# Designed miniproteins, single chains, continued (3): the designs that were tried, part 7

Each design is a single chain, and the fold is of that chain. pLDDT is the mean over its residues in the fold that is shown.

## One batch from the design tools (miniprotein)

Design m8210
Fold by ESMFold2-Fast:
Structure m8210 (fold): chain A 97 residues (1-97)
Amino acid sequence: MTPADQLIRFIRGQAVQMARFAKLGYQLGLLTPEQVHESFSEAYRLLQQVLESARRYLEEGMISEEDLKRVEDEVEDARKLIDELAKELGLEVPPLP
C-alpha cells in the first residue's frame, strides 16, 4: 500500500466516518447542533492535516504528483460530503481550518 493509499484510507476511515457518525448521532437525538458542528470542524482539521502530509510526501519523493492529485480529489469529495451532510441537517458548514 502506497503512502497515498494510506492517506486515502485515513480520509475515509477517520474524517468521513466522523462526519457520518455526527449526522447519525444528531438524527438519533444524541448530539446537539453544537456537537455536530465541532465534529465537522474536527473532520475539516483532519482533512487539512492529510493535505499537509501529502504535500510533504511529494516533497520527500514518497509519492507522485498523480498520487497527490488522488489525495486532493479525495479531500475535495470528503469536503463536499461534509457540506452536504450539514445542509441536510440545516446546520452551518464550518470554515476549513
Scores: mean pLDDT 83

Design m8211
Fold by ESMFold2-Fast:
Structure m8211 (fold): chain A 76 residues (1-76)
Amino acid sequence: SLEEEVREGVALIHAAVAIRIARKLAEQGKREEAERVLKEAVERLRDSPVALRAIAEAARRLGLEEAAAFAEEALR
């Protein structure tokens, strides 16, 4: 439905913003802060498996293992 598409789109935008912030923090060597940003995004986006998968994939690529595990746990 359109309502589901809108909710999913909004969740993916929120995930994309969090991923961008985490990537910049990781590039600056602020790894603990990057982990925190993605973990907070997981908590906010728990109702969106698509957004959670995007966060998990990005976290793995950035080597943010705690955030990746947290997102994967939320997908259970």
Scores: mean pLDDT 87

Design m8212
Fold by ESMFold2-Fast:
Structure m8212 (fold): chain A 88 residues (1-88)
Amino acid sequence: PSQEELDVEVLLALAEIILGILKIDARHTKDPEKQEFIKKLAEEVDKRISEAEKRIAETTDPQEKLRIAQEALDYAVEKLREADKILK
């Protein structure tokens, strides 16, 4: 694989790790309202990763693939920050 292909895989893997963290947080949250909110954040991240994977498969430009993967990771990080704020 090219370096760009590896970088894309790493960025998407990091986004998937964040999705996993959100799912764990939802399962261990005792407040039902907070749990539903974190579940919704996890669903939003899952959808964004799936959309990013589809867009990456449809493009041939390695820089565009990197941009899409980075946007998915940035989105996942923002949703993780939102979850952290409500768990405090």
Scores: mean pLDDT 88

Design m8213
Fold by ESMFold2-Fast:
Structure m8213 (fold): chain A 67 residues (1-67)
Amino acid sequence: SKYAEEAGEAMRRGDPQRAGDAVRKAALESGLSPETIEAFAKAAETMARSGDPEGARDVAEGALNGE
C-alpha cells in the first residue's frame, strides 16, 4: 500500500501528524478494526516524535504480528 510506505517515510522524517494520518489510511485499506487503527496511529505519532524511525518500524511490526 502506498499509504504504508508514506507512513514509514513520515516516521523517518519525524512528522507525527503525517505518520498518524498515513497509518490510519493504510490500516483502513486493510480492513483493520477502528481500535487497532487508532492504536497503530498513536504508536506511529509517538515514535515519529522520538526521532528513532528504525525503532518505530520494529515496534509497528511487532504490534502487527501480535494482532
Scores: mean pLDDT 72

Design m8214
Fold by ESMFold2-Fast:
Structure m8214 (fold): chain A 97 residues (1-97)
Amino acid sequence: MTLEDIMATLPEQERELVALEERIKELEELKKKAEADPSTPEELIEKIELQIRLLKLEKKLVEEGKLEEARKLRGELSKAMAEGLEKAKELIEEYEK
């Protein structure tokens, strides 16, 4: 999409971008707090990191006007997360290529 296309997007798309940015910041703050606490399980930190990576991929797709792809990615990762951390990580790495 061009900058003109982005500027002409509906308020709903702009709200999705703001919401994604807010969620990313919240998770990054949560990750810092979790890392500062030595009692936090390593698996929990990894799950937070994977969620941050997903939200950044969603944000990129929304910025490119690919809202349907962003929704599909969210659904696929939610399913992978339910199946296990390793599968979720592999799926995110495939989308980051």
Scores: mean pLDDT 74

Design m8215
Fold by ESMFold2-Fast:
Structure m8215 (fold): chain A 64 residues (1-64)
Amino acid sequence: MLYSLKNVGENPIASSDGRVFGKGETVTGVTEVRFSPDGEFLVGRRADGSVVLASADDVEVIPE
């Protein structure tokens, strides 16, 4: 199943390949979603192999 990660907060979502997704922008093609051990961050793996990091409370996870 694929997921989209919508940035609903003020902090940008950072990608391991240097892309940045600002407020209201959506990361698509996410194949896996994980939370950090403290629940502070959300880590998404994309189909292209890139990894995105975001504040967990600032992101809406949407099944595609």
Scores: mean pLDDT 80

Design m8216
Fold by ESMFold2-Fast:
Structure m8216 (fold): chain A 84 residues (1-84)
Amino acid sequence: MEKEKLIEELSELLGISKEEAKSMYDTLVEKVGEGLAIEVMKEIIKLLKENKPKNLDEIEELRLKIIEIIEKAYEKKYGKKPRK
């Protein structure tokens, strides 16, 4: 239930399809597990809401921060940087 709402909000905030947002969530679950995937999704949504990107360049800068959040969650889960 809550994950569906997070996927919907992420889709809206990034301007991507719900299918793509769900793919991102599924990838996070594979990398960091369900619990951390939900926490990462909440953190990404919070970041997007606080920064309100208005152009493509701002979206790209936030995308780099999003990748960093995912990498930190993976590192915290497994004690090492992601290999890919």
Scores: mean pLDDT 72

Design m8217
Fold by ESMFold2-Fast:
Structure m8217 (fold): chain A 105 residues (1-105)
Amino acid sequence: NIADRLVEALRNKDVETLYKLIEELKKADDKVKAEVLQALAELLRSLVSAPRSGDPSLASDLLDEVLEKLGISEETLFDLLSIGSSVDDRRREELEATVLLLINA
């Protein structure tokens, strides 16, 4: 299962495997992309200090916590979250909003 492999690559901080899986996901059907986004949302919720509110003023802190715990760059997280989603705006504020939404879903 590509979702399980992607979560394991993130937990192991295996950036090479992550990018190979991102390329595989670009060719996958919408069902597989949805399963990956669900697994990512569950992983993100497990990484942040519980409980967090949907307060936008915390979004920057939550993003920084996620990036630190995953050990990946902001650009890598954009590449992951753009799979199956329309994150066309590559600004930090859009990434902050997306992460906050997924954590509080």
Scores: mean pLDDT 73

Design m8218
Fold by ESMFold2-Fast:
Structure m8218 (fold): chain A 101 residues (1-101)
Amino acid sequence: GKWARLSLGEAAAGEPAEVRTWVGSTVPAELESARRAGVEEILPYEEVRERIRRLEAERERLLAEGKARLIHSYESAEGTRTEIFETTEGRVVFLRWGEWE
C-alpha cells in the first residue's frame, strides 16, 4: 500500500522542540498496526499527503521571500527528507517527510 509520514517541530533557538508526527496509509491493517505501535496521530493517506504539499509550498515561499534560512538538509536512502530552518523571527523549525508505495 501507499504510506506518507510528516513530522513537524518548532521552538525558539536553543530550546527543545516538541515534534508531532502524522502517518497515513491506504491500507487499513497498516493503520491499525501504526496505532498499536504508538504513532501519535493517524490520518487518511490523502490528508497526510495534503499536509505535506501545503508545508512544501509554505517552505518554498518562506525561503524565496528570505524569511527562513535552511540550516540543514538531508535525504535518507529510503527517500525521507529532513530539513532544519531558522526563521527571521528566531524560531527553529524541524521538518521530516516522505511518501512510499
Scores: mean pLDDT 78

Design m8219
Fold by ESMFold2-Fast:
Parts: C-alpha cells; sequence; structure tokens
Structure m8219 (fold): chain A 94 residues (1-94)
C-alpha cells in the first residue's frame, strides 16, 4: 500500500507529530468528521509554533497535489489537510 509506505516514512521522522493526523484519518473512517477536524487543527497549530518550515514543506506538497495555492492562514492549512485526510480515508476504505 503506497499510502501506508508514505505514512511509515513520515512516522520515522516525527512519530509523535503524526499521531494527530493518524487519529484524524481513523475518525474519518468512523464518520466522525468534527473529531477528525479537531485533531487536524491541533496538528497545524503545533507545527505553526514548533516547526513552521516543515509545515510549509507539507503545505507546498499538498497544494501541488490538489492543484491549489499554498495556504498561509491556519484555517486554509486545516482545510487542505482535511482534504488530504479525507482522500487517505477513501483510499483505505476501498
Amino acid sequence: NEVEEKLKRLERSSVPEMRDLIEAVKYLLEGRRELARAHVERFVRHMRENDPGALDALMTYLADKFGVEIPKTLEEQVALLMRAAERIAELISS
């Protein structure tokens, strides 16, 4: 599974930081969108404070994949990560 391989690569660099994103995908698989969003927002807020460079790299990658402009605000970054988490949940649930 290419998604699982990509997640494992990301886990090797930042296992604690990735926990909120993994939980968001799990909540989306359960149909719990509001809980998923809360975990995504917690991740984005943490990254904005502690590693804005890594967040910018992630946002650049996702913006390219979704064909959108690189988000700069908290709300836009949360929205793009929610789209990514929803796409991952779709790929896992199929």
Scores: mean pLDDT 80

Design m8220
Fold by ESMFold2-Fast:
Structure m8220 (fold): chain A 125 residues (1-125)
Amino acid sequence: MPVMKPLPESLAKALKDLPGILESALFLLSSGASLEEVLEYTAEQVILYVAGKLMDGPLPSIDAEEALKAAILEKMPELLSKSVEEAVKAVMEEVLKLIPNLKEDPGLLRKLKELIRKIMEEMFS
């Protein structure tokens, strides 16, 4: 949207323990990005953060999809023996375990689940 707006309170609460991601989301919104664009960017940054935590080290890629694929293959390969929906649920549970405040923003949770499903579908293909 072309109008600068403050971040939704729900999204600010969801990101309270991720100050770098929160600051980037605020910058994008203040620069005229739509809320949809901010949610997509934020979901990708959350996935990168989670992949980094799972790998306990430097990420093999700055691309969120590639980083999560690498983390699952190395740390959670058993998910590939499950259905896509079971794998998506397991990854979402790990995300919420690491960042429990994400439940404060249903829009961000939806974007995260959509991105994780896309990644899992590609890994099962």
Scores: mean pLDDT 81

Design m8221
Fold by ESMFold2-Fast:
Structure m8221 (fold): chain A 73 residues (1-73)
Amino acid sequence: SMAQERAAGEEVRRLAEEFRALLLEEVRDPSYKEEANEAARRLQELMAASSPAVKTEGSRLVFEAVQERDAAL
């Protein structure tokens, strides 16, 4: 349903922002590595079960998060 697609898109965006925040914290404190990896796993699992449009948006957000982390190193 459209409601399920909307909910999945919102959850992917939420998890992607959580992943981004943890990746940036890991740059300054390696103790965040496990939390960042867990956020990545949850995001990948949700994306795998999502529509192509949600997968595309999620992949873009992951790419941007990794680029931002790499720029902070």
Scores: mean pLDDT 84

Design m8222
Fold by ESMFold2-Fast:
Structure m8222 (fold): chain A 109 residues (1-109)
Amino acid sequence: MAELSPFERAKALAEAAAEAARELAREAEKLGLPEVAELLRKAAEYAEKAAKEEDVQKALEYLKKAREYLEEALRQAEKEGAPEELLERIRAILDMVETAERYLREALA
């Protein structure tokens, strides 16, 4: 395997999280969950900003915003009785964002 730096690993995870959140937002809209879809779109926007950001501190701030929107999307989905599959997929994206945050913190050390 080619060794990726912690920063490169974080950017790849942030990009993947943005794509996953954007796709899940479309599925949430089809399920009649427009508020969940909006929160997932905001999470995708901030994850995309983090993936494109060259400054580690700004990338961390963007990932924190993505995580906050994913946590809110999960809470809203639970409140609206969304299918367990949707909840599991939000949790998976949240784990990707949290892992990206850990890699960026490692890049600062």
Scores: mean pLDDT 88

Design m8223
Fold by ESMFold2-Fast:
Structure m8223 (fold): chain A 70 residues (1-70)
Amino acid sequence: DVMERLRYIAEGLGEILGSEEVKEKILKTIEEESKLSPEEMIEKVGEVAGKEMKKYLKKEEEEKKEKLEK
C-alpha cells in the first residue's frame, strides 16, 4: 500500500529531523489528497516533504548566519 509507505516515510522524516510539524504536514497532505491516484499522491507528498525539508535547512542556515538575538 503506497499510502502506508508514505505514512511510514513521513514518520521517519519527522523523527530524523526532530520535527512533529514536518511529520504532521506530510500526513495532512496524504489525508487531504486521499482522492488522488497513488502516483499523483507520491508526487504531491514528495513536493511537500521537499519543501518542508528546505524550510528546515534554510532556517538552520539563517540562524547560523545571523548571530543577532531578536
Scores: mean pLDDT 70

Design m8224
Fold by ESMFold2-Fast:
Structure m8224 (fold): chain A 103 residues (1-103)
Amino acid sequence: SLDAALARVRARFAGLTPEQAREMIDAARKVLEEALKKYPDNPAVQAALATIDNLEKDPSVTPQERAVRAAAAIAQVERETGLDLRDKLPPEMRAAVDELLAA
């Protein structure tokens, strides 16, 4: 299930340093910004970028939890659009997106 996949990703990402988690969020943002330049009117890409922006503004959300939700946002864009966004992600983020897509 998606909830079980999210729980596994969250448990794995809890072991990341804040710096490692921020690198994953930055990579996710860059991939989505590049997708938005190619598909400026795509509502799934727009919504995913808005999600990442809102996560970065919320001080109650840890960097590790932001990385989890960034992975989920990318998985949702790929599921809704069929776009391949994962090839440019760090290996740990790509593995998380793959796991969430398989759920």
Scores: mean pLDDT 86

Design m8225
Fold by ESMFold2-Fast:
Structure m8225 (fold): chain A 64 residues (1-64)
Amino acid sequence: MSPEEVYERILSPDEEERIAAAKEVVTTGSEEQREAALEAAAELGKDPALAETASLLTMMFTVK
């Protein structure tokens, strides 16, 4: 899975797809995939309705 695919999947309007992508990045993600996921979470956080979700995702991707 490319970093671009990670970015698109985390930004998916489908919550199930987003959760699946987040789990994959947390368990097996490369450094580049984690960076893409963090950028996607930051973009998601621009929507007030998704700010809490974006915050949780950011914490998940920054824990080593």
Scores: mean pLDDT 78

Design m8226
Fold by ESMFold2-Fast:
Structure m8226 (fold): chain A 100 residues (1-100)
Amino acid sequence: SMEKLEENIRKTRFAFYSLATYYKELGLKEKNKELLELAEELAKEGEKQVKYVEEKKVEGEFPLTVAYPLDENGNFLEPVDVNEYKPTEEEVKRAEEAFK
């Protein structure tokens, strides 16, 4: 269904933006150029997800201040501050699948 497709696109977009924000902050703290480049690439992939939905208000902006991590079933967990956020296996899996 279109609603299920839109929700899945939204979850994938949030996964990319959460990961991108996490690696951006880590790269700034560690002065690591590779992490900053990874963050930029992840943010660009998140932006691509927006183009699969018609002109709707984009929910959330990069960089995020609050992350919406996904559980192993692809459901949203409780929102967390990005400084306390750790990537989940589901978010990493979604990012890896989109890079294929």
Scores: mean pLDDT 70

Design m8227
Fold by ESMFold2-Fast:
Structure m8227 (fold): chain A 99 residues (1-99)
Amino acid sequence: LSEEEKEKKIKELKEKLEEAKKKGDAIGVALLEAEILAVEGKYEEAKEILEEIAKMTVEPEDRAKALEGLGFVYERQGKYEKAEEYFKKAEELYKSVNK
């Protein structure tokens, strides 16, 4: 991504973050904060947040979003095999919710 595309993405994510805060969506806020960190190249901080959500007793859909987020972080790091592993885990969890 170019620096301009990165800035645009961060701006869009911050707008979504403010909406999630307004709605009281604590998990949505954490997921968006992790995505902003990943776009900024702060991959370890992003992974910490996402791994925490994936281990929490929350809705399966929210855990699936965290696992998918981990996939995107690993993909951004060029760790494609790890990214695929997490995307598959997220897909399985989404399927369990939707029957």
Scores: mean pLDDT 81

Design m8228
Fold by ESMFold2-Fast:
Structure m8228 (fold): chain A 81 residues (1-81)
Amino acid sequence: SLDEKIAELSEKVRELMTPEQLEAARQAGLKAAREHADASPEEIVRATLDAMAQAFRDAGHEEAAELVREIGDLVVERLKG
């Protein structure tokens, strides 16, 4: 299922990153979500996850960034039904 795949990929991201790096990415995602508060739910999700992926890339974790991007595609697919 989509939910199982999202959970599995999310666990892999947590294994690749320190708690501090995960928190920094979460803060970047929240900032992006606030900047897009008046946008559609799909646009908010994409902006949030793009910001998180960029935070991981800035930390030197390209693999984690790619996983977050894949999670984003699955979350958007779930929102569409």
Scores: mean pLDDT 83

Design m8229
Fold by ESMFold2-Fast:
Structure m8229 (fold): chain A 74 residues (1-74)
Amino acid sequence: MREERAFRALQRRLAEAGLPPQPTLEEAKKALESLGEEGRLVVENIERSVAAESLEEQAAIGDEYAARLAALAA
């Protein structure tokens, strides 16, 4: 599913477990990885986006992520 849905599900689960609604990057990575391949792609996209120094780099990372996500959905 889309990143926004995964993030909302993550925040909800963390809140229900008594954790803060805004997880740290490490907490988010662990929870997203538990969602399987889509979760791993989200984690990779976040890490690469954080490392990107320009909008052009972020666009390229997003395009690669979208292609890999589409391949999983097929």
Scores: mean pLDDT 63

Design m8230
Fold by ESMFold2-Fast:
Structure m8230 (fold): chain A 94 residues (1-94)
Amino acid sequence: SFMEEVRALRGEIVEKADAGDVEATAKTLEELIKLLREQGRESQLATVINGIMMEALVEAKDPEKAVAVIQKALILVYDEGDEEIKEALKVATK
């Protein structure tokens, strides 16, 4: 269940990013972060984000566009997220 949910959310992030939808990508990233937090797996966040970037490079129709959208979505999640999300993303993107 948990691993299937993570895989589904990662796929949705790449798909929405490839479509150029920053807001939808950000919303799905928030859902993924919350899922990792609920399962006590916040320490995996950096690895998961790097994995999503690699999946975008391999699976997206336009990898440059998809990566740019994911980066914009991460900034949006950081700006609108609570302090815990902001701190986690700051560490993960460093």
Scores: mean pLDDT 78

Design m8231
Fold by ESMFold2-Fast:
Structure m8231 (fold): chain A 82 residues (1-82)
Amino acid sequence: SSIEELTREVDGLQQGMEELRKEIEELKARYEDLVNKSETEETRQEAKDLERQIKEAEEAYHSMQAERDKKTNQLERMKAEA
């Protein structure tokens, strides 16, 4: 059914968000470790690369969150109409 399909899509998005959240936390921990331990040009470049990766992952997370919320609202409407 379309309810079962939407439920699977919401579950998939939720899993993807949990994985991205973990990756963001790991990237932020690596960033903090780098900026606290070193002041070399090499570590500044690595920190810049991590900042970019964090931004990209956060943008992906927000996109998935918006899609999850949209599909959750659709699922609630379908259940109310059934």
Scores: mean pLDDT 84

Design m8232
Fold by ESMFold2-Fast:
Order: structure tokens, then C-alpha cells, then sequence
Structure m8232 (fold): chain A 62 residues (1-62)
């Protein structure tokens, strides 16, 4: 399922960034949780955009 794949990609990115910068772990976890909640609630096309936005936001922190 496409949505499940997007959720896993966000989770994997969040884990990687939290390991790289533990000082931002709480913020990264909050971004990850918020992104997953939105991905579950929206259409797959919008979910892809949410995934990209969340990963970019996490990259900016790290």
C-alpha cells in the first residue's frame, strides 16, 4: 500500500536524523508523528507532499 510505504519512509528518516542529532530527538519525533497523522488522513498525492515536507523540515534541524 502506497500510504504504508510513505509512513515507513518518514519513520526511517526520523530515526536516522534522531540518531545523527540526539539533541533534536524530541523535535524530530514530533515532526514524524505529525506527518504520519496527516498522511493517514489525506489522499496519497497529498501524503507524498507531506512526506517530502516533513523530511525537509527534519533536515533543516539537523
Amino acid sequence: EEREKLIKEVEEAGRRFAEEKPEYREEIENITEAAIAVIEAVDPETAEKVKRAAIEEMERLV
Scores: mean pLDDT 81

Design m8233
Fold by ESMFold2-Fast:
Parts: C-alpha cells; structure tokens; sequence
Structure m8233 (fold): chain A 72 residues (1-72)
C-alpha cells in the first residue's frame, strides 16, 4: 500500500512565496502562507508530500510530516 500523510506548517517566515512550478504544490504552500503557523495540508500521497516538504524547506518553513494511514 501507499503511505498517506499530511504536512503541518509549524512556522512560516514573513514574505515566503511558493515557486515550485507545480500547481498543486504551490497551492498548498500558498494556503499555508495565507493561514499562517499551524496550517495542516490535505492528505497527500508520498510524491506530493515530498514535493511540498522540499518547497517548504527551500522557503525556510518549519514543518512536520504526520502519517495519516495507508492506501491499499
């Protein structure tokens, strides 16, 4: 089965802007920036989760990955 998870945005620096080039990833990051610290992403598959986490790291965002369950 595929492991499903969420990205929890613990601390977002002022002026962060999404620029991953992937529309789905950029939307998650933009929603987190708008909501502020403590934002929890939708349930993501491993590929989406890793892309969101990589973009968050590049932007200096403090984040945590939470396992939600398995698909299959």
Amino acid sequence: GVELGKVVFKKIPAGAKAKSGYEGVDKVIEEAIKAGDGYESPVLNPTERNLVAEEAKKLGIEYEIVKVGNEG
Scores: mean pLDDT 78

Design m8234
Fold by ESMFold2-Fast:
Structure m8234 (fold): chain A 65 residues (1-65)
Amino acid sequence: MKEKAEEYKKLSDLYEKGAQAHRETAERDPENRDVHEDSAKRFEDAYKKWKEKADKLENEIKQLE
């Protein structure tokens, strides 16, 4: 279980960094801002999904302690 929680946390962190990178790119490439903002939103949605899965699994582990 702990290894799975770590995997999910790693995935959420990667998606969070991806969302941040797209937001920064939107500022540097204003002509394509909408495209970068849409990508950032998709990465943010993925981040939230994996973070919820990681948090749920971590809570289950804590209850076993």
Scores: mean pLDDT 80

Design m8235
Fold by ESMFold2-Fast:
Structure m8235 (fold): chain A 93 residues (1-93)
Amino acid sequence: LVEEIEETKERIQKGAENKDANVLFEESKRSYELARKADEKGLYETADLLYQAALNARLAMESVESGDFVTAKEWAERAVKNLEKAKKLAEES
């Protein structure tokens, strides 16, 4: 879980930097899958942060597709922040 969160964070950062909507979409799905995995383990706070990161990454993807790269970067940064918080909680579990 911790390693998977870190990988997702790195890929969202690169996806936003490269204006790659497909990468941001794949990583939004991965964050959602990790959230479900955390829920199944009873890590509800971690799961909530991962669900928020999935939504943020999807909004970043939609912003890239619309050509709004400033808004895309802001959503990607929010996704990264939520993933970093989720990672810290997962490490404490």
Scores: mean pLDDT 86

Design m8236
Fold by ESMFold2-Fast:
Structure m8236 (fold): chain A 81 residues (1-81)
Amino acid sequence: MEEVVKMLEGMIEYAKEQKLPEEVIELLERAKEEIKKAKSNEEIIDILRKLQEELGKYAPPFVAALLIHEINEVIEKLEKE
């Protein structure tokens, strides 16, 4: 939980510093709030998978690839728990 929230906070800061589209920042902030309300690792994984799909639609291709990769690393750790 805490590691996932910190990852998203870092991604939000990165998005703001790089002046990425507002839609990307809103997607990251929404995912962070949904994760705080999640009751299981399965729910967190579902939220993160949806976030990956939405980032692919709204973020610039290179940024989408970078963020999707970082999220996938966290999903793999959660699946091992």
Scores: mean pLDDT 82

Design m8237
Fold by ESMFold2-Fast:
Structure m8237 (fold): chain A 77 residues (1-77)
Amino acid sequence: SLYEKLREEFEKLRKRIEDLVQALNDLDSAIKSLTKPEEEELRKALEFIRRYVTNQIQKALDELRKKLEELRKALEE
């Protein structure tokens, strides 16, 4: 029961992290392509979204740390 629950939670977290990393890579590629003065507002919008994605990655890593601590405690009984 506990093992099955943690496995499902880790799998969901893995997918979320993979999606966020892919989004970060896509954003970095898009931002790098926007070099013209007329593209400044679009670049700024993407840079704002990039900061948001970076913050979401940090939150996902914090959640992973908490779940790993839960697993360690369960294994120590």
Scores: mean pLDDT 85

Design m8238
Fold by ESMFold2-Fast:
Structure m8238 (fold): chain A 76 residues (1-76)
Amino acid sequence: MLPAKLQELADAVAARRKLLLSYHAHDRGDEETLRVVDPQRLVNHNGHWYLEAFDHLRQALRTFRVDRIRHFDFLD
């Protein structure tokens, strides 16, 4: 994990800012899923960080591994 990336995600959670995530499920090469999410919290389990966020496409809370978030942008 990159500390700067984790801090930016924590700031997004605190500010309740919508994010566009490029998420890599490591299924086929360099395939990425784009997700629009409302970040809810960051949790740590056994040394791995996870972002819990409301997924607007699925209309449900989802958990994303921070190490699999390749890129993210803040949405207005």
Scores: mean pLDDT 75

Design m8239
Fold by ESMFold2-Fast:
Structure m8239 (fold): chain A 65 residues (1-65)
Amino acid sequence: MKVSRETAAEILAVAMGIEGLGEIEKRDGKLVVRLTAKDAASRERIDAAAASLEKLGIVEVEYLP
């Protein structure tokens, strides 16, 4: 199913407790999403869900320090 990459990122941010969403970078056809989690529990939730993001296309999630 086609979903806007920007819209998908916003939906995920709201659902997963992402406090800050950085710029989305495109490399080797992948979208690298950099973000800050609200807390350690949110970070674990995002990590656990990372595999499901591949269903939306080529996406990688990275945490900002």
Scores: mean pLDDT 63

Design m8240
Fold by ESMFold2-Fast:
Structure m8240 (fold): chain A 103 residues (1-103)
Amino acid sequence: LELKAVEALEVLSKNENKDIRKEAAEALLNILAQSPNEEVRKKAALALKDLLLNEKEDEAYVTLIIHGLKEILLHYPEARNEILFLISELSKEQPELAEELLN
């Protein structure tokens, strides 16, 4: 059920409606921070990485996701490995965004 929820949120995070996409991205960030399931957290991290790569022209949306990831990296040790994996993958395509997450 949780994996299907992440897949549905990934679709909604690409919605043309700004409020829908924002709420979906915030839900993905919450799943990454708080899900007890490592596979679910990894799937959420990959979805957020794809948003940072594909939505880079929407500066406000990118800023929301970067801020959320920084907060999780600081306050949720269980999600740290998934965020570091996201940063590693992101650095191959968008090194400037990966650097923002570390500073």
Scores: mean pLDDT 81

Design m8241
Fold by ESMFold2-Fast:
Structure m8241 (fold): chain A 61 residues (1-61)
Amino acid sequence: MEAEKKARELIRKELEQNPTTSLEKLVELAMKAGLDEEKAKRLAIEVSTEVHKKIAKEYLA
């Protein structure tokens, strides 16, 4: 739970600073937060997908 929460925050922060950040870099950030590679990959894909959908739907909201 704690490592996953930290990983989500790091991924979101990175995407806010650099929206073109590669998925590989997001996975590395999640692993630094304490997740293994498989969990980091899943989380990076999920958060990246959520952020992209949210931006498209809530551009100015």
Scores: mean pLDDT 75

Design m8242
Fold by ESMFold2-Fast:
Structure m8242 (fold): chain A 101 residues (1-101)
Amino acid sequence: SALEQRKEDLILFAEALKEAAREIGKNPEVVEKFTKRLNDAIEKAKKATSQEELDEVARDIAKAVNEFIKENNMTSEEIDEFVAKANQRYAALRAAREAAA
């Protein structure tokens, strides 16, 4: 279903963001806080039964990313690297899921 597909995509994106933060993050405390926020979003996504609940998950993920950028005082170049790493990890996780099917 469209709901299940969006749920899966949001979970994979959150997992990709966690991996990207671990690779580029220089402050372990900020990385752990970000990881915890994304884990909460993943659990919400797993329990979601409506598009409205998934919209809330998407907002939670966006808020977590904004706070991570702010708490690390990231430059534009560091933000670009973080986004590039997240997209790379997301592509890898999607490919792994498709290979397992």
Scores: mean pLDDT 86

Design m8243
Fold by ESMFold2-Fast:
Structure m8243 (fold): chain A 70 residues (1-70)
Amino acid sequence: KVVTLRFEFPATPEGREAAEKAVEELAKIPGVLSVSLEHSMGKYVVTVTVEEKAAEKVKELLNKIKEELK
């Protein structure tokens, strides 16, 4: 019924901004149950728990934000 998705962003100012934008945009998607952002030494990690039917939209949004970082 629900899917957990995880996306990584580089530990750079641009990566941080992209991760923060991802959290904000994900919160707007119907079917998203929880979003967490954490950072370790090398990465910002966005973890999303989402209803299965909304999972594809979540993946598309995160991939688009990550692509814009390049």
Scores: mean pLDDT 78

